# Designed miniproteins, single chains, part 13

Each design is a single chain, and the fold is of that chain. pLDDT is the mean over its residues in the fold that is shown.

## One batch from the design tools (miniprotein)

Design m425
Fold by ESMFold2-Fast:
Structure m425 (fold): chain A 68 residues (1-68)
Amino acid sequence: SAILEAATQVVRMAGLPEEVAEPIAETIKRVGLDQSKLREAAEELSKETGVPVGIVEDVLLTTAQLLK
């Protein structure tokens, strides 16, 4: 999917494990491209992936921008 492809690109550029891309893509599919909702989802996704919340937030927002 275009969302997973964009998430994989951003995750690789951030130097994160590729396994993080699928949770990022699923979050965007669930909550859409709303920056406020993506920021709220970043805390839960940080707990799931073990990636710091600020980095998860940046990856989510960057991936969402590539899809606009």
Scores: mean pLDDT 84

Design m426
Fold by ESMFold2-Fast:
Structure m426 (fold): chain A 87 residues (1-87)
Amino acid sequence: ELVERARRYADLVAAILESTGKGKEAGEKVREAYELALRDPQAGIEAMRKALEDAIKVLKEVGDQKAEEYVRRLMEETIRLVEEAAA
């Protein structure tokens, strides 16, 4: 249940990034970090934090402040769900 919610949020973040036309690589990193978290939660959480930094750079270049705020919240919640599932 927690893992399925985290997947939906990670997919939504990737879709938002891809929709900008500049975020395909950043979106792929988000999906990769989520898949890593299924095998190694600690490494996956670190990768998710790095992917969030890259995602925010893309959104700042695009100038979409609402997408930046939304992606931050979704990624923070995804990380929280992974941490909770790993506990």
Scores: mean pLDDT 83

Design m427
Fold by ESMFold2-Fast:
Structure m427 (fold): chain A 101 residues (1-101)
Amino acid sequence: SEKEKIRKITLKVTRDLLDALDQAESVDEAVEAMERAIKTFIELAKKEGIKNKDLVKGALRALYQVALAHAEQRFTPEEVAELRKKMEELYKKAIEEIDKL
């Protein structure tokens, strides 16, 4: 089912992203890790032929929320504000890209 396919993609991409966030030494590296993860997630969803856009958006939102919470634990309050702003911009662009699927 599409639901099972998106779950497998989400789990794999989330694990790889969390590992990359643990290695990030700056806000910019964390943002770059998130951008790569979003790109990989969308490419895998396209490759698997997932047509339910709401399912893809829901999975991306879950990935985004988990990644943001994880990254915030490693940064100062000022860095967290910058991180949130940059990650939110990436998330909004990703939602627009999914709408074009």
Scores: mean pLDDT 87

Design m428
Fold by ESMFold2-Fast:
Structure m428 (fold): chain A 73 residues (1-73)
Amino acid sequence: MDEAVIGALKITEEGVLIDARDAEWVRERFGLRPVLTTNKLGVPVALIPRSEAEVVEVLDENAVFNKVLIRKR
């Protein structure tokens, strides 16, 4: 199992939302396959599904950006 700290825009029941520009980095670093999508405001985002990785700990929490420790399943 691989663990790492990532920047998360939002943690949801479906998984972890990240900036779409970080999707390739997450894929290369972890072998995860983030799903590219658009939020309700039309901003490109990517979802790391709950089925592929879990949130182990929220390390730093603020209104704009969270640092989270994730574990690959």
Scores: mean pLDDT 72

Design m429
Fold by ESMFold2-Fast:
Structure m429 (fold): chain A 104 residues (1-104)
Amino acid sequence: DDMSRQSLEDLARTVLAQLGLDYDAVREQFATASPAEYAELSRALYARGQAAGLGTTMTLITLASLATSREQLRIAAHVVGDALGLPREAADRAADAYWAMLTS
């Protein structure tokens, strides 16, 4: 869904700009990351978002915009889910449902 993707990208660009980060540079870092590096980048972004007072929802939308695969979205969901005390199966189901929505 191009319109949903564009709306998420626009919101993510705004959020990252508020954090002093360049969206295109962050997206490139996430796109080229290994699974372990992706988890670390997701943790770092979540921590910056929390420190800036952006809240969990804005951080989740930003991470979802940066994901280029279902597996990357699952990794991001695990990072946020761990911070919220959610079980991994719940995070996986949420990521899969969200990925299906983004890809129609």
Scores: mean pLDDT 78

Design m430
Fold by ESMFold2-Fast:
Structure m430 (fold): chain A 104 residues (1-104)
Amino acid sequence: SSKIKELIEKMKKLLDEAISKVSPSMKSDMQLLNDQLDELFEQILKETDLRKIVQLIVKMNMLLVAVSAEAFIKKDEKSLEIVQELMKKYNEIQKEILKIFEKE
């Protein structure tokens, strides 16, 4: 649906902003996250089954947690805060996506 595409574009924009703001130590980890999330975004756009959408959202959140853990291990507090804010905003958008699939 057009609404799902709009929400995916919002997530892509937020990710690009996060990548621009993270410290140099996290740039490669964030680029890998970007590549992996692009694959999940394409799968969400093609998916119609609620259970499969939930599994894709779980995978997305696992990737975000992995990157936040990497920032923590590197003691990069600035990048950790940026990734945590990205996760918070993504959770809000993910709830909107789930509501659309739950009703349609």
Scores: mean pLDDT 90

Design m431
Fold by ESMFold2-Fast:
Order: sequence, then C-alpha cells, then structure tokens
Structure m431 (fold): chain A 89 residues (1-89)
Amino acid sequence: SGEEFDRLVAEARQALAAGDYETALRNLDKAIEVLKKEIDELQRKAEEYKGTNPELAEKLQKQIDFLKEKLDYLEQTRAEVRARLAAAA
C-alpha cells in the first residue's frame, strides 16, 4: 500500500541520517519490493482497461511512469548504501 511504502521510505531516510546503513538497506529493499508489486498490479489493470476504458488505461500508465521514476531513485539510493557498507567492511 502507499502508506506502507511511505513508512518504509521514511524509516530508510531516518536510518541514513543516523548512519545506520544496515537498517536503511533493509527498509530500501522492502520499499523497492512494495513498489515493484504496485507497478505490476497497475500494469495488469492498465492492460485490462486498454480496450474498454482507454482514458483510465492512460491515467494508470501515467501513475506507472511516476512509480518507475521513484523505483529508479530508490534503486540508485540502495546502490549507494551498498557501496557505503562495502567500504565500511
């Protein structure tokens, strides 16, 4: 859900601010999985509505595009956290 995603992102940001990269990574991993699931569900709905309600399908596609931008940002952030953990080892 959006609330679960927002909570996980907020917890990851708090962990990053505290230098707790292990907690940040765990919350980023969970946030990325929640977001991927939401994108998959929206993609299925967009395909279902493509022939019956093209305006709704277009609206869903715009939501998917927005969520994919968020996903790219989180995956980049996760890569940076992984690099910091590797440097600390």
Scores: mean pLDDT 87

Design m432
Fold by ESMFold2-Fast:
Structure m432 (fold): chain A 67 residues (1-67)
Amino acid sequence: PVPVIVLRLPEGADLRAAAEEEARRRGLEVVSATEPFDVVLDGETVRAASVVARDAAGRPVLIVALE
């Protein structure tokens, strides 16, 4: 399974920037990032952004920022 890091952020936060910064803070290479999108979690619509990153060995790590 791909490691997943989940960030919970306050309303109005820059979700993509936060996810990219978390990747860099962890020493991961950012491969791709989404613009913010809506996702339905347990019947509630939540704003999200995701980043695909790589570790030093080239293994994928997914970072998801949620509002």
Scores: mean pLDDT 84

Design m433
Fold by ESMFold2-Fast:
Structure m433 (fold): chain A 74 residues (1-74)
Amino acid sequence: APSAREQIEAFVAGLSPAERDALLEGLAEAYRAHASPEEVAAFEERVARWQTLSDAERRALLVEVAEEFLRRFG
């Protein structure tokens, strides 16, 4: 079976730009619900440049953040 990271990469790659924005919003809400204020601040700093990133950079950032969230809270 593919690794968890490979599955997340395939999932994110299949999303439209609008669906990637929605996933980022969902992850932000999940961090606020489950993470410490320090972890939320670190997440927000990592995603602060989202609107300036290329499509490839947005995909890479979503994979990293989603994998980290699932590893800590999934």
Scores: mean pLDDT 81

Design m434
Fold by ESMFold2-Fast:
Structure m434 (fold): chain A 81 residues (1-81)
Amino acid sequence: SAEDEALLQRIERAAATIEADIAAMEAAGVPRSVIAHFLRGYIQLLERERELLEEQGAPQEVLDAVDAQIARLRARLAEVE
């Protein structure tokens, strides 16, 4: 649906913003431990949002998009640790 497409685009834009923020922190010389703490906080926030979306009956495509964003952040966390 148009609403589901808009939600997907919103999730993708949020992902891009988070990745840009992390890159800016790295460029500014923020310690790896601080970046790791920030990444863990974002992962927890997204996991909570994923649970709320699932409870609300969001389409699997939307849930998959959030799961993909969580997986990308976990990969970034592994690079910092």
Scores: mean pLDDT 84

Design m435
Fold by ESMFold2-Fast:
Structure m435 (fold): chain A 65 residues (1-65)
Amino acid sequence: SSELNALLESLARLLGVSVAELKKLSREEQIALLTEVYDELISKSSGATRLVLERERERALALLR
């Protein structure tokens, strides 16, 4: 879907890798990587920023499930 492609592009930019590299990962590996990245960002955030990141994490995971 267009939303899934946009998610992979955003994740690729955040990690400094290509979308093609992310697409080589299995769906389970993509979910694990996305969860790890967002959990790290959330752990370093607070207040309104943390709430935004938590919502982004749930939306992103919904697209991969």
Scores: mean pLDDT 80

Design m436
Fold by ESMFold2-Fast:
Structure m436 (fold): chain A 84 residues (1-84)
Amino acid sequence: MELAEQLEKQAEAAEKAAPKLGEKALELAELLRKAAEALRKGNVEEAMEYFRKAAELAAEMGLSDKSALEEGLEEFRELAEREV
């Protein structure tokens, strides 16, 4: 699956979770969609910035820890560089 498509699906899941997780889930979905759009434009740096913000928000919501975020950011960069 294309990384941008995977981010869009994650954004959709976050939107569907909004009734349980509140408005931060909608903000998370928006950040994930912006990361996907940046990848489709071929802009890895912009995609990394939005994905980092999404990961930080997910940690604030209790969905992830700092170590998982650091590992996820490194993996995302590698995948984004291969997709672009």
Scores: mean pLDDT 75

Design m437
Fold by ESMFold2-Fast:
Structure m437 (fold): chain A 100 residues (1-100)
Amino acid sequence: MDTPEYLELKKNDPELYEEALELESGAALIVTASKTDPALAARGERQLRDQVRRLVARFGREKAERVVRVVLAELEKNPQVSAEELARIRALMEEALAEA
C-alpha cells in the first residue's frame, strides 16, 4: 500500500515518514467520520489544519509541503477515498500550508 513517494520518505527521512503516517491517520478519520458524525469530522478538520501548521513550524515549509504531497499521493491511491473526499482533504491541507 505504500506509494513510491512514501517509500522514498521512509528511506531518506524517517522522522518525516512518522509525521506523514500521523497526518494520513488524521485524514482517514475525517473521511470515516464525515459519513456518521459531522461534529467529529469538523473537529478532525481543525486537528488536520493544526497538524500541517505544526509541521511548517517544526520542519519548515519545504519539508511540510513534501509530507503533505506524500500523504495526498497515498490517499489518491486508496480505493476507500472518493475523488470528492480527496479534493476536500487537499483543500484543507493546502489552506493550512498557505496560512503557516
Scores: mean pLDDT 82

Design m438
Fold by ESMFold2-Fast:
Structure m438 (fold): chain A 110 residues (1-110)
Amino acid sequence: MEELNKILKRIRELAEEAVRDPSKFDELADEMIKLIGEMAKKIQTFDDLLKLVQAIHELLYAARKVGLSEEEIRALADRVKEVIEKNASPLVAKTIRVEIDRILEELLAK
């Protein structure tokens, strides 16, 4: 739990930095995706799963704030899905894919 909170805090810091300096978005997004992969390995409880969803939300909303196109945001979400599939259990990976699709609908609708 403490380690997941630490990773989530770091992802939030990276997301805020990316919004402040959009020229660094690709580099910071790569670091955030790597950290999301590390979180995915550590999911044991429903609370852990919610923290992983929050981390993904931070990344995708930062991408929108920076001004990435719908196509670029969908491609970024696909990269997140691949990292989750590689690192999480099949049940967690399936659940997170549904949550990513929901975030994309909210984010890209308006």
Scores: mean pLDDT 87

Design m439
Fold by ESMFold2-Fast:
Structure m439 (fold): chain A 79 residues (1-79)
Amino acid sequence: PLRLDKETREKRIAEAKKQLTPEELKFVNDIIEKLKSAKSDEEFAQILRELAEKYPEYNEPLSVLIQHALDEIEEERLK
């Protein structure tokens, strides 16, 4: 399942969010907002680097949620 339709992605994001603590959910929302608000490829890459540093310390649901957000942003960029 490399590429998911929007409905399936949204469902998986919602399921992952249910498994997160309030602090983890806030962190995810902040990161997704930063990624979507990135104005350049350099800024986007910088956010990804910061994410990768903290990624291994988070549980599976957080990883799934961020991966789906990245896929959505990438699709928007590819048009």
Scores: mean pLDDT 65

Design m440
Fold by ESMFold2-Fast:
Structure m440 (fold): chain A 118 residues (1-118)
Amino acid sequence: MKVEADSVEEAIKKAIELAKKNPNGTAQALVRGALITASYSSDGKGIRITVAAGDRLLEFIIDEDGKVTLREYRRNADGTLELVSQREVTLEEAIKAAQEAVDSMTPEERERARKLFE
């Protein structure tokens, strides 16, 4: 399911709402070269959001109590992911981290992402 959004915050919020309405579906948005994906977690007890922004991958899980766990990864040149941080945050803090990751993307990273998604 594709999401139309003008900002990272709008994309994340709309993707969360769409995932809630479609528990077995995946919502996706492309915002400024970043891929935002939201779906129910594999255990069905939370919403998982991923933000792929250049060499950075952010994953945050909103559980059924509204607690948010944010994991930040860096992608190595060989494609492997290194966990940089894991913390409990508010949804607003998770969205801010996603915005900062997207804002840190180079023009070259945005162009590569656009080419991949065509």
Scores: mean pLDDT 78

Design m441
Fold by ESMFold2-Fast:
Structure m441 (fold): chain A 62 residues (1-62)
Amino acid sequence: SVEEKFIEIMKKVFEENPEASDEELIEEVIKKAKELGLTKYFSDEELREKARIYLDTLRELK
């Protein structure tokens, strides 16, 4: 699904950038999502909200 593809992008960005700040990670995720055309399915704001929620979830797992 499109949501699964977005989650894959988030996982990849976070794994490839372990030293990056939260804002840097979110910016990179949004950039990748736009490059893959996910803005056809979600607004920029929705993508940012989803990325932030996912990042917060990862904080609980660390």
Scores: mean pLDDT 76

Design m442
Fold by ESMFold2-Fast:
Structure m442 (fold): chain A 116 residues (1-116)
Amino acid sequence: AAAARRAAARAEAARLAAEAIASDVERARALLEEAIRRAREGSVEEAAAYLEGVARAVEALAEDPAALEAAAELAERAVEAAIEVLNREPGSEEVRRALGRLAEVRARAKAAVEKL
């Protein structure tokens, strides 16, 4: 009886964890879309802040093997977005810092996926 209740609780926890990962991926995508939108509007400092938010979200996702492929995909897209912003505004130190962090996360996530 107690063992069956523990097994059911673990199954429910695994389901909720999977839903949380999917939710975190969608939040990271929303941050990336906002970064691109703010950059297009000329709000480079705001774009840099959202790109840093993407870097933090992808770093957290990369700690979970189930999220590694999504983390690698998001990091790749975010690096490309940061490069496009820097091509228009090369003097932005904030975007340059965000790009450095995103490039490191991308390299780590891709290396981890290749070891799967």
Scores: mean pLDDT 77

Design m443
Fold by ESMFold2-Fast:
Structure m443 (fold): chain A 81 residues (1-81)
Amino acid sequence: RTEEALELLSKGSEAMKAGNYDEAAEYFKRAVELDPGLVFARIALIEAYKKAGKLDEANKVEQELADTAPEPLRERIRKAL
């Protein structure tokens, strides 16, 4: 599960480097589905959605990430959004 999610993160990172932001978002979305605890996968998904121009999708993932973080980090994430 986690190992497969990390493989998807690697593929998503390669897609980001190539400028294929929509493809990167799909890889990162699958990584989040396989391991919801991978905070980095959620951050990468937000970045991919923003680069792809999918701001509504990015905002939804940002809100979910902020809501699941511990209170000091949650407040910091919300202010960064």
Scores: mean pLDDT 74

Design m444
Fold by ESMFold2-Fast:
Structure m444 (fold): chain A 90 residues (1-90)
Amino acid sequence: SNREKEIRIRAVVLALRRRARELGIVDHKAEAEADALLEALEQGNFSEEELREAERLAEALTPEELLALTRKYFGALEELRAVAERIAAA
């Protein structure tokens, strides 16, 4: 469903931000792109249950799954894709 896709998109952005920080990956353009995406998603009236599911998915994503989903949803965002590739290589 469209809502399941929105939850997955939120999970991908959360996973990218958290794992980049944990690995010390610094990319100011990718961070700005991720922050803008999260701000846009906050306007989507997610329920508490949907927010918890996005958090659960973000924690469960493997580096390879994260890269594949980043390419699928954010293929035009080159810096965000580069961060996902660096996470997968770590």
Scores: mean pLDDT 84

Design m445
Fold by ESMFold2-Fast:
Structure m445 (fold): chain A 68 residues (1-68)
Amino acid sequence: SLSREEALERALESDEPWALVLTGEEYRRLKRYEKALEAYERLLKEFPDSPYRRWAEEQAARLREILA
């Protein structure tokens, strides 16, 4: 729904790395691959020392292949 999309857009602005992981996974489940990639790229850029870095790198690489 639109309210769900709005909640996910807001979650992309989160300063919590785990919230970006959940947001990226939800967008991926919705087949919103560009938005899923945006979530993981934000995690990698702004939270490089997070425990989710390796997971985010793997997901971003896979999403880039889907979008190529």
Scores: mean pLDDT 83

Design m446
Fold by ESMFold2-Fast:
Structure m446 (fold): chain A 81 residues (1-81)
Amino acid sequence: MEETLRKTIEAVRKLAGDNEEALKAAEEALEALDRGDYESAIRYAVEAARLAALHQGLSEEEAEMIGEYVRQELLKAKEEA
């Protein structure tokens, strides 16, 4: 569970590249995960994914779709614990 959550957040961090806001959100997600605050970890990971998508030149609608995909994957990982 924690390994799957961490790997998903780390993948989002890699997609963020040099985007400082997306990297900060990914770091906050990892810190929340380390505290056992899964709700905050998911929220920050979704924000990081959305910001990373926007930085890559995707539309706001596409960024929201990517964010929702990341949210569903993280919720599934949390429930399968």
Scores: mean pLDDT 78

Design m447
Fold by ESMFold2-Fast:
Structure m447 (fold): chain A 110 residues (1-110)
Amino acid sequence: SKAEEIVKRMKELVEKHRELAEKALWIVENTSSGEEAVKLLRENTTEEELKELVRLGEEAVRLLRELNAAVPDLSEEEVKKDEELFELLKRLGALAAVAAPARKVLEELK
């Protein structure tokens, strides 16, 4: 199905960029605001990692939008029943969430 093809692309993105996906998840799990995320990124990421987090975050947003369009009625409960899908979507969501804070840190370095 189209959803299976999107999930495969999501898995490939996370596996290729595992360290940054896990770092993004760590940022999200250890912050309550965009301001705190900016601070943790400033203290824990290089300029090269920040540039890649912006790129990956934009790609994650596109993939999440494609999945939502393909399966608009996909509930949080259904996602939670599939541990692999739940853990995958957590990482895509984290990558999407850190893109804007990462861009703010990069603007400070210019």
Scores: mean pLDDT 86

Design m448
Fold by ESMFold2-Fast:
Structure m448 (fold): chain A 94 residues (1-94)
Amino acid sequence: SISEAIKEIEKWVEENPDISTEEKLKLYIEAILEIAKKNNEEVYKEIKKIVESLSDPAEIAVKIERLYREAINPPSEEERKHMDEMEKEILAEV
C-alpha cells in the first residue's frame, strides 16, 4: 500500500537526516508511482501526466496523493471543494 511505502521512506529519512525536503518529496513521488503502476493502471497514467506537466516536487506530491486517494474513495462535489481548499492551504505552507 501507499502507507507501507511512506513508512519505509520515513524510516529511511530518519536513518539519513541529511536528506533535503526536495529529495524526500521525490522519494514519495517515486513510491506512489510504483504502487499505482502495480495496483491501478488508470491512476498510474494520470499520475504520469501530473509528473510530466508540473515541476515543483511539493505540488506534484500533493496532487498525486489526492488523485490516488480519490481513485480509492471517490469524493462528492462538496468533498472535492473542501479538498481543493485543503490542497491550497498545504501548498501555501510549503
Scores: mean pLDDT 67

Design m449
Fold by ESMFold2-Fast:
Structure m449 (fold): chain A 99 residues (1-99)
Amino acid sequence: HMEEEAKRLIEEVKKTYDAFVAAIRKAREQGLLTEEEADRLINEVKETYKKAIEAAQKGDLDKAREIYETGMARIGRRLVELLTDEQLDAFFAEVNREA
């Protein structure tokens, strides 16, 4: 079961990573984020992805989920600071569309 759980978690984390990076890049192209803000967010997403995948590959699924959920929550808080309510709704709709 651990191998199947790790595989599913890695798939989930990868899809979320790809979706968030795509949404951040789209927000930058639309002028909702500066290049600097987009780069910082993408780096935070990449760091979270790398650490979560490393923990999952090590078999520490609880740690992998903690890293992933905590990292995504931190990124979400930064987006709330940078975007209006309407822009934030559109951003997460884009993430859900790409995932």
Scores: mean pLDDT 81

Design m450
Fold by ESMFold2-Fast:
Structure m450 (fold): chain A 60 residues (1-60)
Amino acid sequence: MTPLEEAYLAGDEAAEQQLRHDSLVAAEGIGRVMGLDAALTEKLQNALFEIEKAELEKLK
């Protein structure tokens, strides 16, 4: 598990919410430029969040 995942499991829900929010802002910016609907923007936000988690884990 990454340090961020361990912090979340220890009860730091704010850390996950912050990462999700940052990913949402980025996805909304991209969606606006590309004309994506809300459902596609949510899928993009989820993908960006998963990429960030994977980036931290690959440093093992």
Scores: mean pLDDT 70

Design m451
Fold by ESMFold2-Fast:
Structure m451 (fold): chain A 61 residues (1-61)
Amino acid sequence: SITVNIESTVDGVVVKRTVVIRSPEEAIEELRRQGAELEARGHTSSGEFLRQLADELEAYL
């Protein structure tokens, strides 16, 4: 398992999260989740990028 500390700035607010990734599938799901959260907070380009990255990675599984 890989533990990742993620720090994102959304509208000037620093959001810190700790994510435990047990498999490639969980990594892809977490990217989709974070992408959706960024889009919901108004960072459409960043959210779209993470979702596109997740789609590309899923194609290699």
Scores: mean pLDDT 75

Design m452
Fold by ESMFold2-Fast:
Structure m452 (fold): chain A 116 residues (1-116)
Amino acid sequence: SIEEVVRELVDFVEENIDKPGFHELDGYLVVSGLGVILLGGLNWLSEKTGLPIERIERALLPLEIKYMLEKGIPEEVIRDRYLNRGFSEEEIEEAIKLAKENSLEELVELAIEELK
């Protein structure tokens, strides 16, 4: 299910978030460290769910920002990162707000609902 696949990725990220570098998930390389880079993780989710990567990236945006904020990444760095990835200022500010107002578990539940 979408829930099982999202939770598997979240568990993998949580296990490896303090281990900077490249990690392997079912043949995909996922990057962790200062700020969470889900390179490979988003492609893995797309393959497992059949959903477009752009839809997955948007659904996971508040959760990814929450990880970055908890690692002490400044909000200006987060904004610049997602602007460079093609997100609008409005999408980024809404995602930052959701990340600040919700727990990690609440953001996982929101991502699962968004992908259903």
Scores: mean pLDDT 76

Design m453
Fold by ESMFold2-Fast:
Structure m453 (fold): chain A 76 residues (1-76)
Amino acid sequence: KIVLSSEVELDLEEMIKREIERRYEAGLISEEEKEELLKLVEEGKLPESNIALVLAETAIKLIEIGDEIDRELLEK
């Protein structure tokens, strides 16, 4: 696969959109917040600080989910 900054940015946008959707489904953000964040992503106006925050929270969630899955598999 080609690893260019543009490709990385596209992957980040997709990850951010999915994380926003998952947060809404989990009840962590309101419907209004979801709509605002999705609009910012689509318009390319999402600040780097917000991107960094979303990525950090996504990484934490992935670690927590991974640990939970490992526990379920090991503690059958």
Scores: mean pLDDT 60

Design m454
Fold by ESMFold2-Fast:
Structure m454 (fold): chain A 61 residues (1-61)
Amino acid sequence: RVEQVKELAREAARQAERGTPEQAAVSLEGMAGAADRNPEMADLGEELRARAEALRAAAAA
């Protein structure tokens, strides 16, 4: 179940990245915050936060 949720979250992140970098970053930050509430998803939270920061940097460039 946790692995399935992680896979769905990664798929949602891929879909969000098809939009504007700024909106994608906001969506990924929200997903990372939700993942941080579950210790089993700490790796996913870190992954999504890193991707969101990269998207914000790209939008600012």
Scores: mean pLDDT 77

Design m455
Fold by ESMFold2-Fast:
Structure m455 (fold): chain A 115 residues (1-115)
Amino acid sequence: SSMERQIQLTLNQIIKLHEEKTGVPLSPDVESQLMDVFNLVSQAHRAVQAGDYDRALALYREALQLLDSRINDPSATPAEKEVFTSIQTGLEIDMVGLQIDHPELAEAINALLRE
């Protein structure tokens, strides 16, 4: 979908910007954590396609919680926090798209975005 494509493009762009900014590749641990988030979001998109909105919302919540945990990690560098924050923004855009397509989910999505 266009939302899946937007998240993937955002992820690729952020990885590139991190390498350009720091002069080093993204750490394997951070890359692994980003891939975990990507896998959760991919599963959420498949759940949406299947009409399983309860599962999709649960997977989005898990992805947001994982991102929030990384952003608030005191051992994370400012550059790493910027990466996770940008991925979080992409996920929030994806969820707003879901809310537009499914207005009945608006309250649940708005609750997740306030967490």
Scores: mean pLDDT 80

Design m456
Fold by ESMFold2-Fast:
Structure m456 (fold): chain A 120 residues (1-120)
Amino acid sequence: SLEDILKGIIDGLIDEEKEAIERYQKLIAQETDPETKALLEEVVKTEQESLEMLEKAKKLLEEGDYEEAAKLALEALKKTIEFYEKAKAQSTDPELKTLLDEAVEIEKYHIELLENIIKS
C-alpha cells in the first residue's frame, strides 16, 4: 500500500539521518580547525532538526495524514540539501566538500523517490 511504502521510506530516512549525525559527530571529535569544526557543528544541528521533522512525519503517517507526512518529509530533505550546499560553499576542507557533495546527491535521490511515490 502507499502507507507501507511511505512508512518504509520515512523509516529509512530516519535511520540514515541518525547515521549521518553519528558520522559528523565523529568528524567533530577529530577536527582541529575551528572554522571547519563550527561548520560541522552546524551540519549536526541541521541533521538533528531534519530528524525531528522526519519523526513528526512518521507520527502523521501513523495517524493517517499521508499527504502532510510526505510533505513534511520532503521539507526535511530540502532543508538538509539547502544547508549542505551552504556548508559546501563555506568549507575550505576538500574532504568535507566531497562528503557534503555526496550527501547532497543521496538526498536529491530520496527527494525524487518520495516525489514519485506521492505522484503515484
Scores: mean pLDDT 85

Design m457
Fold by ESMFold2-Fast:
Structure m457 (fold): chain A 77 residues (1-77)
Amino acid sequence: QSKLINALKHEDPVVRLLAANELLKLPPSPEIDEALIKALEQETDESVAKQLAELLKKHPNPQVATAAEQKLQELSQ
């Protein structure tokens, strides 16, 4: 899990997106949820940010889902 969390900060935007997808397959944890929110807020690649937000808007943690919805609204402006 720590390797996947570190991969959310990878130089390659595709690697960041793949890391998020893999983390979502793991059992929910506060550490993973916080890392996903931070990754979403810090994502500078617009296409990856949109794809990541679409993935996270369905998340069972309302804090994660809300952050994703807010990011999608920001990107639609």
Scores: mean pLDDT 80

